Designed miniproteins, single chains. Designs and how they scored, part 59

Each design is a single chain, and the fold is of that chain. pLDDT is the mean over its residues in the fold that is shown.

## One batch from the design tools (miniprotein)

Design m1962
Fold by ESMFold2-Fast:
Structure m1962 (fold): chain A 93 residues (1-93)
Amino acid sequence: MKKILTYDLKIVADDGKIVNIKITVEYEGDKATITVEYIGPNDETIVREMSIEEAELYLKAILENLPIISLKKEEEGEGEEKKVTEIDYEYKK
């Protein structure tokens, strides 16, 4: 079953600047392909192929250790309805 997860993150960098990070995880068979796109002063795209277990640990480490102020998660599976989760910690109410 092919499954795609997309995370759009806003983080606060050490200098107080907001950095946008996009993470795409594609699950296919026993493999996961993680694409990390850094949108900032030095735009960088990192692509890694690893096992599903390694990809889940890597993603968890990123999500638990980054100073995230906004997160949008999209989950799409083959033949399944697209699921979207949005969390915005920056919105004043």
Scores: mean pLDDT 72

Design m1963
Fold by ESMFold2-Fast:
Structure m1963 (fold): chain A 74 residues (1-74)
Amino acid sequence: PLTDEEIARLEKGFKLFDTDGDGTISKNELKLLLQSLGREPTDEEVEALVKKADKNGDGTIDYEEFKALLESLK
């Protein structure tokens, strides 16, 4: 499960990886965020997490979807 410290770090990382300022991150950016915590997620695990957050299947996660995903991983 994710700790409150890991969640806070991931939320800060979201803002850094949102390079376009549109309030979304991609599957690759989510993978990099998880790697910043010392985790080594597989492409399959990252795909599953994106599908949990993004029900529309466009391959991006907005900040509210991201927070909901992190809370589900506690």
Scores: mean pLDDT 73

Design m1964
Fold by ESMFold2-Fast:
Structure m1964 (fold): chain A 150 residues (1-150)
Amino acid sequence: MTKIFIQVVGGDPRRRPDELARLTAFAEEVAKLLKEKHPEWEVSVSSLNLYSPEVQELAEEADVIVIVTTLGEGSRLDVGVRAYLEYLAKDPRLKDKKLLVLVASREPSPHEAELRAELESLGAEYAHVVLSAPGAVEAAAETIIEFVEK
């Protein structure tokens, strides 16, 4: 039974309070579609703080960790996402997990090649979905399925 943990990381809630809620709703729709396509998978979603005990337990139990986030300042990853990936890579319990960073944004990053190289250096794969596009939930689910089956 494959365990997938989807962690939602929004921007600074003081600057972008609605962003976390929007990304969480998107991740929950993706998780629902994954459970419909693969009823044998256990899919969990969290939008809690990355360093909370609950998030650490879900990450430890998962076979696959998917970080759903958006682009921060300068169309780059938020520093908190980078710090968390470094944390995951250093934890002996988490080092062998499959890691996917799914960037859900309105537009593709002009820095996609640099983002991919950065994430690969942290042991994570990079994927992008256009959040406002028709079929964004289906595209995200297909990306996660392909990543799990690889």
Scores: mean pLDDT 80

Design m1965
Fold by ESMFold2-Fast:
Structure m1965 (fold): chain A 152 residues (1-152)
Amino acid sequence: DARARELARAARELQEELQRFQELGAQAVQKLDELDPDEAGGIQLSLDYALQQGQLVIEAARLAAEDLERGRELWEKIDVKELASSFMGTVRMLTDAALKYPEAKPLLLGAGRELADMMEEAGEVAGVLNPEDGEILREAAREMRRLIEEAE
C-alpha cells in the first residue's frame, strides 16, 4: 500500500517533469534553429530519445504501483546503464549548446534541469524495483546537476 502510493507519486512527478522537459526542449530547439539549424536538429534527436526513455520509466512506475511483479518485468527490459548514459549525453549536448548560444542558454539549461529531476525520480522508482539500479540513476542525476552548474 505505502509502496504503491510511493510509485504512483513518482510516476506523477515524472510525468510533470517530462511535460516541462518537452515544453522547454521544444522552445530551446525553436530558438536554436534560428541560430544554427544543424545544431538544433542534433539536439532534437537527443530530446526525442530522452522523451521516449522517460515515458518507459513512467509506464514501469505506473504498472508497478498496480502490480509490483509486472512492473519489475517491464523494468527489466530497460537497460539502466544505457538510460543513464543517454541522459548524460543529452545534458552534455544541452550544456555545450548553452555555452555556444547565450540567447538559448536559459531554455537549454532549464531542459537539462528537468532531465536531471527526471533521472532522480527514475532513481526512486528503480530503488523500489531494483535497488542497485536506483543507485546508478541517482549517481547519474548528481553528475547531470554538476554539468548544469558548471555551464551556468
Scores: mean pLDDT 87

Design m1966
Fold by ESMFold2-Fast:
Structure m1966 (fold): chain A 96 residues (1-96)
Amino acid sequence: KYDEAEKLYKDKLAKLPPEHPLVAGTLNNLGLVYHNQGKYDEAEKLYLQALEIRKKELPPEHPLIALTLNNLGSVYHNQGKYDEAEKLYLQALEIR
């Protein structure tokens, strides 16, 4: 199940140009796959990339930015980075 999803999102990401609207969403979905596999460091990198793209593409108060911040906060919490997770959750609440 997760192996198939991982391959699907990796293949999709490889075929998308860097500025394509689907890139951030695909990175977020691949990050979620790694998060569910317990691969927190890999999920962190993908969520950070998705966040960077979304901050450039979207208005500051956009719900998709809040979603990515919450996902990144969750991965930091799973890594034991509680202070960093709290900061991200508070940023997401400010947006939402």
Scores: mean pLDDT 81

Design m1967
Fold by ESMFold2-Fast:
Structure m1967 (fold): chain A 160 residues (1-160)
Amino acid sequence: MAPRIVRGEKAVFEAAEELLKGKTVLVVPSRAVEPVVRYLIKNKVVEKLILVDSPDPELQKLIEELKEEAEKNGVPVEIVPPSRLEEAVERADAVIVPADLVDEAGNLVTTDALTLAVVRLAVEKNKPIIVVVRESQVVPSLGDLPVNVPAEEVDTILVL
């Protein structure tokens, strides 16, 4: 089925609240995903966060900032290494992932192997996939770019 596409900050936060209220949510951290995750923490929308650990020092800093904010707001948080992704996806009620590009049909390109691994495990475990992108990552068509997450694998696209 084509994914639900939601655009603009207010509508994105209302949709994220609707979709994720009282859930355990696995998150692949990124600067696109950060505003949605901070909203969920601040408003105590989610029951628990599972943050995927990254070897990238900028993403490690973001993970610790999100953890400290979750702890301060009384939202349970767990950091999981990539070696425990399958167990983490199995325990999650939904996944939040970034993409590098999204087309208007809802097809995705990502170069991040961690994002691709989480998407594949979420499809295999029949877990809802929520993609978060910036408006600058939305294109009319991917053209000749290899689609590596087709639109039918995605439940919702949130565009900030």
Scores: mean pLDDT 96

Design m1968
Fold by ESMFold2-Fast:
Structure m1968 (fold): chain A 81 residues (1-81)
Amino acid sequence: MKLTPRELAILKAIAESESGELTIAELARRLGVSPATVSRHVRRLEKKGLVERVREPGRPPRYRLTEKGAEILQKILEEEQ
């Protein structure tokens, strides 16, 4: 599967987080991009089955890696050129 550099950065940010779950605002802050840019890329990753939305009433949604997302990220990090 081909990931854009931004999609890869989002997967890494979530994996490196203490909770394993980040909001759009937290991702935007960590990556130095707008919330709108992060939201667009997160929707693509969700469509690919690499991240999933965690909903809690009265709180902004958080996103975590799926098993597939974690496996793909690990494979990319282990690949030698």
Scores: mean pLDDT 81

Design m1969
Fold by ESMFold2-Fast:
Structure m1969 (fold): chain A 78 residues (1-78)
Amino acid sequence: MQEAADEAVERVRKTADEAAKKLKEFGNIDKSEEVKSLGDGLAEHIRAMAEEGGLSPEALDKVAEGFEKYFKKIVDEA
């Protein structure tokens, strides 16, 4: 469980960091900072959910995938 949670957290953080870099390159500095902050918050939330139990590795993967899609949408809409 913890290993799957750590992997999901890393996926979300990496995706948020990549999105933030892309937004900064586009000149959207404020949005870049917002995305980075959001990524950190979501990573912490995923970890908390995993620690509470009841979340399978498959569910953690789907949660990470959902957030990856969300960050991609933010970049695409910027």
Scores: mean pLDDT 77

Design m1970
Fold by ESMFold2-Fast:
Structure m1970 (fold): chain A 77 residues (1-77)
Amino acid sequence: DLVKLAEEYVEAAEEFEKRGLPLTAGELYRRAGDLYFQAGELEKAAEYYQRAVDLYTRAGLDTSEAQENLDYVKEQL
């Protein structure tokens, strides 16, 4: 079940975010977004890609890949 796997990635991402590890947390949120996109859950995919972009922005990290994923899924909405 792709949705269940995505939920597990979100839980892991939230844990790393709380630990102050934005790169790892953002990568896990992006993977959750990919799984939600594959499951046809476009609104949830956009939500978690956005969270990855926000985390990377606050940390001064490269947002390019997460932003491209977000833009792509928004075109499908």
Scores: mean pLDDT 87

Design m1971
Fold by ESMFold2-Fast:
Structure m1971 (fold): chain A 55 residues (1-55)
Amino acid sequence: MSLNEQLFEAARNGDVEKVKELLAKGADPNAKDANGNTALDLAVNSEVAKILLEA
């Protein structure tokens, strides 16, 4: 899986630490999936959303 695909999964799962690690590894917070969704669009909790907005 690409870093961006892993970021989408972490956002959907609300995995705050994984989101931080993937962004640190160079995942693009503005990347869109096949449906045009960003990681922020997929974020299930406010903690993940805050990290993505600050990235």
Scores: mean pLDDT 81

Design m1972
Fold by ESMFold2-Fast:
Structure m1972 (fold): chain A 90 residues (1-90)
Amino acid sequence: SEEKKKEIEEKNLKLGFLKDVNKKLGEDGDTPLHIAASELSEESALKAVKELLELGADVNAKDKNGRTPLDLAKEAGHEKVAEILEEAAK
């Protein structure tokens, strides 16, 4: 489908052009993985977190408040996201 093709193209663009998936964004110093873990919907958070982990996102990255993506997932009540992030952490 056209949606699947667009997702593959976006993933390939991230792999080719977004080489620093751990770039700190905004005033809080959140990485893309922090933002993904705190999505309003757990389904959206799961999808985004899985994609970023495949791109080599650092699960141990801390924002300016010392919070990891796992901390944000727990604050948001995203249990499945928290489980995936715990399994990906060393």
Scores: mean pLDDT 74

Design m1973
Fold by ESMFold2-Fast:
Structure m1973 (fold): chain A 62 residues (1-62)
Amino acid sequence: LEVGEVVVATKDIPAATPQFLGLKKGERVVVEEVVNSEWVKVKSLTTGKTGYVPKGYLEKVE
């Protein structure tokens, strides 16, 4: 994943802490920062909120 890329959540993701972004399956987000190989910071295109999500739960929009 790259900064500025639009990706979609592959499953429902709970917001376990205030730093994590909760997403619904099929929700589209923009990658704002690639933190490391496991985590990215994204912004929801639905709510405008930002937070961290596991990279493995996101896929590119086809």
Scores: mean pLDDT 77

Design m1974
Fold by ESMFold2-Fast:
Structure m1974 (fold): chain A 90 residues (1-90)
Amino acid sequence: MSPAYEEGNKLFALKRYDEAVEAYKKAIELDPNDALAHAGLASALLNLGRYDEALAELNIAKELLEANPSDLRAEAILENLEKELQRALA
């Protein structure tokens, strides 16, 4: 897991969502196929009300997990994020 992804998670936990977005973007720049980094970015964007961008990143994360199988925890994270986005758009 990249240091940039870990920094993004730390900033997200502190509710510094704008800074978390930048950290997750850096993680994606270093590894464009990091499904968890795309999921983290989507979560931060959701909390900022940037729903169109959050949906785009969620779709990328889902596609990457289909191409590179991940554990059940990663699938659960994406499922919960999708539900949160659906609630925000309702």
Scores: mean pLDDT 80

Design m1975
Fold by ESMFold2-Fast:
Structure m1975 (fold): chain A 81 residues (1-81)
Amino acid sequence: GSIKEAVKALPMKRILQLFNEADKDGNGYLSPEEFAALLQKIGAETGVQLSEEEINELFKEADIDGDGRVNLEEFLKVFKS
């Protein structure tokens, strides 16, 4: 999707900043709500339109182990691989 390409095009430093901003607890994991907020911020910054369905699909791709949370490694595997 358009958001996946937008994230892939961002510098690693910017992705790390945005991930850390979304990770309110600083535990290295994003909840579904924090993940949605992260993608919405990137969409707003890059002018990319996002749907709830697209965000949910991307969360499922990133949540490789199915634990309901996404860490930085899982996020990067989806968006930077």
Scores: mean pLDDT 78

Design m1976
Fold by ESMFold2-Fast:
Structure m1976 (fold): chain A 58 residues (1-58)
Amino acid sequence: MKLAKVIEDFEALNEEELSLKKGDIVEILKEVDEEWWYVKSLKTGKEGYVPKKYLELL
């Protein structure tokens, strides 16, 4: 399982994106492109797109 830590709060602008708080841990499901990753929040179980710049690989 590929995990990352959220390094800065991210607020979703649409239903396909996932809002995350700094310090949250996510599972990386797909590295869609160089800017956007599809992730699952381990805290909420919700999935969505997040810019990879908000994530630090564990």
Scores: mean pLDDT 86

Design m1977
Fold by ESMFold2-Fast:
Structure m1977 (fold): chain A 66 residues (1-66)
Amino acid sequence: DGLTELHRAAAAGDLARVEELLANGADVNAQASLTKATPLNLALLAGHLEVAELLLAHGADEDLIL
């Protein structure tokens, strides 16, 4: 499916896990293989605005918003 741990944490609203993964070099702009969804897309769809703000602060690409 191409989902990373960062996709899963963002979808779950797990802010602490998102911070940990980004600190360890997770790809903030990773795209799922079929949907092209990014962690930012999943955070926004789930309404996790604090996670979305954190992802944007770490260079999430707004042009990839679905």
Scores: mean pLDDT 81

Design m1978
Fold by ESMFold2-Fast:
Structure m1978 (fold): chain A 77 residues (1-77)
Amino acid sequence: SKEEDEKLLDEVKELLLSGKELEALKIFLSLPIDHPILPEVIKLLKELSSNPVIKRVLEGLKEIEHLPPEVREALES
């Protein structure tokens, strides 16, 4: 639901701002590739984290064939 999606985005943002970057990454990795909030989570990870593990995961996602267009745009912007 939209309410659950907004709560999950807020949780990811709070974890990143609190320095709990790997916990934020775990939430990200739990989401299916076509999840509606995935592009926004990618943007938060790129904006709020300089963690090399997160950077490596995001680079690895670029190798996936047939990514949703919004996910690819978030990765490449």
Scores: mean pLDDT 84

Design m1979
Fold by ESMFold2-Fast:
Structure m1979 (fold): chain A 74 residues (1-74)
Amino acid sequence: LTPEEIAELRAEFKKFDKKGNGVITKEELKEYLKSLGFNPSDEEIEAIIKKYDTDGNGYIDYPEFLKWKLEERK
């Protein structure tokens, strides 16, 4: 990742995290994917969170968000 890509991902995370609590909830993730033209099922959202939620808390924090975005770019 370039410093520019990291800055863009951080800005994207902040736009996503409108509640300012440092995590992305299932609701926020679903709305984001819909804004990109996807129609994700609740099962698909849960699978994404489960895959990247290393803490088992049901949210995606910033480090987990970076892992997801890195996989998306492959």
Scores: mean pLDDT 71

Design m1980
Fold by ESMFold2-Fast:
Structure m1980 (fold): chain A 61 residues (1-61)
Amino acid sequence: MRPLAVAVSDYTAQSPDELSFRKGDRLEILERVDGTRWLVRNLATGETGIVPRTAIRVVAG
């Protein structure tokens, strides 16, 4: 199973590479790009993008 995370806050994408999400959204972690940004997939929408690590919490992996 790929690592999973949950959004701890709402977030609006600030660039084309980022993903918008709502608090409580379930995210699949695809790649840790760096210490502050991770590539994820939103399991509700199927969309992928970069999110700030501070806006998510890892729950399974």
Scores: mean pLDDT 79

Design m1981
Fold by ESMFold2-Fast:
Structure m1981 (fold): chain A 60 residues (1-60)
Amino acid sequence: MIGIVTKDYEAKTPEELSLKKGERIEVVEVLDEENVLVKSLETGREGIIKRSELLEVVEF
């Protein structure tokens, strides 16, 4: 599933991925109730984002 980042998001922990408005991301895996592993299709980087934050900053 591919989404488009609609708002800049800055990682709050080393495990989280920073996202820029206009980036396309892929959901790689849902790790648990709060954490989703995502991959930036622009940079190829993978990282964790909280589900609530993902829904706020990414449009699918």
Scores: mean pLDDT 78

Design m1982
Fold by ESMFold2-Fast:
Structure m1982 (fold): chain A 105 residues (1-105)
Amino acid sequence: SALDEELLEAARNGDLEKVKELLAKGANVNARAPEDAPWWERGATPLMLAVGYGHLEVAAVLLENGADISARDAEGRSGLDLAGLLGNKEMLEHLEGEGYVPPPA
């Protein structure tokens, strides 16, 4: 939907107030980037875009609104995989605090 596409754009841009507004209007927190999106964003959720672009506060709000931390994009990557790939320790620690359980070593 148009609301879902706007949510994906707001998450990508780190627009915290727009994210909150769109979620209040009924945007799907687990919306997925369309197949015509760039290959690195295809199937990405708003959470993955916020994580991928380093927007910690937006990622936190999305998680508070029921974002699926385990969802995978078209490349099979989760938000956690993206945080790890980027070396964003603060984002990783935040996602772990939101109920991530690391796999056994």
Scores: mean pLDDT 78

Design m1983
Fold by ESMFold2-Fast:
Structure m1983 (fold): chain A 94 residues (1-94)
Amino acid sequence: SLTEEEKKEFEAIFKVFDFDGDGKITAEELKTFLESLGMKPTDEQVDEMIKEADKDGDGTIDFDEFVELMTKPLEELSPLTQELLKLIGWEDNL
């Protein structure tokens, strides 16, 4: 489990995506973030990432699903999610 400090850090990051404050990340919000990192995902690839995180089947990512996605081992993730983690810090861990 996360410490309270780590949870607050993830909550702060999550709020950057959650433009309307409803506690959900949409495919559009996720795509915008990925593009800000220099990625060029297709809508289908973004939908695959949503489905990978989406445990409740509503087509969005809530806070708990977001934390789970960000903390998964790379071998359990889709190619798009692996590229995201590689871009944001994977090479710094090698």
Scores: mean pLDDT 68

Design m1984
Fold by ESMFold2-Fast:
Structure m1984 (fold): chain A 70 residues (1-70)
Amino acid sequence: SELHEAAEKGDLEKVKELLKNGANITERDKEYGLTPLHLALGNGHLEITEFLLKELEKRGLDITSKSSIT
């Protein structure tokens, strides 16, 4: 998704825009099943990683999709 691409590329402003527009922060990509948080962390984008962690907490979502489902 666009959110995955923005997180992988280090585009913090695009990540913020997509989340404001209702993008699913816990969505898994179709290739590897990774969330945007996994892609940001894996690519060393610490500012985006911290932002995504704060957004997960703010929205009452768990760090992992599995925890949010139970």
Scores: mean pLDDT 74

Design m1986
Fold by ESMFold2-Fast:
Structure m1986 (fold): chain A 71 residues (1-71)
Amino acid sequence: MTPLEQARAELDRILEEVKKNLDKLSKDEAISFFNKRASEIARKVPPEYREEFLRHLRRAALELQDLIDKK
């Protein structure tokens, strides 16, 4: 598994954790938790995978924002 594949899988796992707990989290708490965990993953991504990871991160962030806006 490449560092990019590992980072994408970890980000997807975090998104699913937030989604499962949306009813227990405020909008601010959900955003804060996701951003903190996503930043930790981003720090571990090698520069050569940065653009592809950021593209995946933007998609995940948009999905979370859509879910929060409907809450």
Scores: mean pLDDT 80

Design m1987
Fold by ESMFold2-Fast:
Structure m1987 (fold): chain A 156 residues (1-156)
Amino acid sequence: AEEYRKKGLEYYKKGEYDKAIEYFLEALAEDPNNLDALYNLYKVLMKQGHSDLVIKELEEWLKNNPDASPEEKAYWYNSLGVAYFKQGKYEEAKEYYLKALELKPDYALAYNNLGVLLYKQGKYEEAKKYYEKALELDPDYEEAKYNLEKLLEELK
């Protein structure tokens, strides 16, 4: 149920990752095809340092689901990009974010993630371009606004 997914997000925000995992698993027990709950579960696992497990699971899912929609594949390519980024594998992370954008060109989250990656590499002008593109697509994207403001302080 949606209620379990929301509780999982509340615990994730508090840094209580084991409880967040429990609630996301309860959401998946009620609906095994709940892609939002699965995405949130992988996000918590990556935060706990299990990016290797997430990479393995996502690569296997993509291999076993060749007929999945472009939007579903874009979500998983973006998640692979995040997992590789968490491992410091920035070239692989970039390639997967770009694959996500090829399938879903209006994916504000993937543009923001490219900006974060480029910021981490000290490529501030390129990072700025991607944060601005994320905000062009989603003007209410608070994380991208914060990232752009932080970056503009580095350019002063």
Scores: mean pLDDT 85

Design m1988
Fold by ESMFold2-Fast:
Structure m1988 (fold): chain A 143 residues (1-143)
Amino acid sequence: SEELNRELSNAVLNGDAEEVRRLLEEGADVNYLDENGLSPASLLLMDASDTISADDVKGWTNLHVAAYLGLAEVVRVLLEYGADVNAKDYYGRTPLHLAAERLPFVSEEKADEVMEVLLEYGADENAKDKYGRTAADLRAEAA
C-alpha cells in the first residue's frame, strides 16, 4: 500500500522509531523504492533542503535516509524488519557510506552509533562507491 509506505517515510524523517515499527508491522515495505528509484523519505528530504537534488538521492531507501540523518534507533528498527543493510544507491553508496559522510548538524557520536548498528547487521565496510571510496575513506575526509 502506497499510503503505508508514505507514512513509514514520514515516521523515519521524524525519528519516530515506535511509529516506524508499527507501520512495518502493518505491512509497509521496508525496502520500498518507486519506479524512479526514489523513496518517499528522499522526496521529502529534497522538499526540505535547497542543497539536495533528485540526483543526490536516487536509490536511497529509508535505511539510507535514516543513516544519513544519524537516527540510530530508526536504523535498528528498519534492520530488524529486513532492510537491506548493503543496498546501493545510484552512486554505489551504501547506508554505511552515508553515515560516514555525516551532515554538519549530525554529531560524530550519532554518526558513530549509526555506523556501529549497521556493522552489527552485516554492513560491508569494504564496499566502494563509484569513486572507489569506502566508508572509512569518507570518515577520514570528514575529520
Scores: mean pLDDT 84

Design m1989
Fold by ESMFold2-Fast:
Structure m1989 (fold): chain A 103 residues (1-103)
Amino acid sequence: MSELDEELFRAAREGDAEKVRELLKKGADVNAANYFGYTPLHYAALYGHLEVVKVLLEDPRTDVNARDVEGRTPLHLAEKYGHEEIVEVLKEAGADTEAKTTL
């Protein structure tokens, strides 16, 4: 991964929607995955950062159904941690509500 991708993960995890938007404009990979298989969208959904989720979904290349190493999508994480508005936004963006985990 590039330094931009590493910064994108940090911004998504910390809820910095403006920094996420800046990094995407600089060429950060919106679908970058770390060694856990977490994408920026996984981190935003996990930590309840609705504005970051919306910024990531503005990129038409965003894989809303990306799976981590445990087969979890961003939707699965948002549902598990009770982030109802993020669940709604992900479903509207085409998240597969029938997506199976591998665990």
Scores: mean pLDDT 82

Design m1990
Fold by ESMFold2-Fast:
Structure m1990 (fold): chain A 57 residues (1-57)
Amino acid sequence: AMKATATKDYTATTATELSVKKGDTLTIDEVVDADWILATSLATGLSGLVPADYVEL
């Protein structure tokens, strides 16, 4: 699976979003659109939407 690293902290604002911390390693499950990705955090095992500009592929 494609891996990405969170470049800054993001706090989920809805139940469908994923909170991440800068430096977290994520698995990219799906690129939803230009602004959002569906990802799984390797630190927490949780999945959700993260802004695409908050992650480095």
Scores: mean pLDDT 80

Design m1991
Fold by ESMFold2-Fast:
Structure m1991 (fold): chain A 94 residues (1-94)
Amino acid sequence: SLFDEALALLDELAALFREEGEEGLAQAAVTAKNLVEQARNSTDPRERRLLLSSALGLLQLMRREVERSDLPEAVKERALALLERAIALLQEIL
C-alpha cells in the first residue's frame, strides 16, 4: 500500500539521519512516521487529511533543512531522493 511504502521510506530516513548524527532530522522523520501511522488508522476523513497535511509540511521543512545542511553531498542526494519519494506518496494519498 502507499501507506506502507511511505512508512518504510520514513524509517530509512530516520536511520540515515541517525547514522550521520543528525538527531533533530531523525526525530522529525519519526514524528512524520507517527503522523502517517495515525492517519492510516483514523476513521475520520478530516482528521486523516489534517494528519497527512501535517506530515507533508514536516517533510517539506526537512527537505529545506537538508538542502541548507553541511551534510556530505552523497548523503544530501540520498536524503533528498527519499524525501521526494515520501512527499510524492503522501500527495498521492491526499
Scores: mean pLDDT 90

Design m1992
Fold by ESMFold2-Fast:
Structure m1992 (fold): chain A 89 residues (1-89)
Amino acid sequence: LHEAALRGDLAAVEALLAAGADVNAADEYGNTPLHLAAAAGHLEVVELLLRAGADVNAADEYGFTPLDLARVAGHEEVVELLLAAGAKA
């Protein structure tokens, strides 16, 4: 799920979630699929993950949220979507 979210592979993300993948699974750095999609600017994948119940305020091992990563990367549309979904500013 993490690799599919990082690549913006919407179809693979949808198929993995349908197969029972944990939308909030953390990797070795505490990154969820939402962190990786937000950092990469994959708007449609971010929308799908949020709809599937992704924790919009999940923090990685450094305390960064998906919102923090989208802001650092300059992905304005992803920032707006995350704020609309309840991300803490």
Scores: mean pLDDT 84

Design m1993
Fold by ESMFold2-Fast:
Structure m1993 (fold): chain A 59 residues (1-59)
Amino acid sequence: GSGPEVRELQERLLALGYDVPVDGDFGPATEAAVKSFQSLHGLTVDGIAGPETQAALKA
């Protein structure tokens, strides 16, 4: 997937201090940032921006 939802995810991660491009493409850099966020917040580290990861990003 590429699209507005990936760009929004990238913007949220960048705002939290993760080094991620805001290009709307779920590439390796975005996956690495998601995994880092998941690890820091005690979530399953799978690199998938699912409902639990999305909820944590909004908290």
Scores: mean pLDDT 78

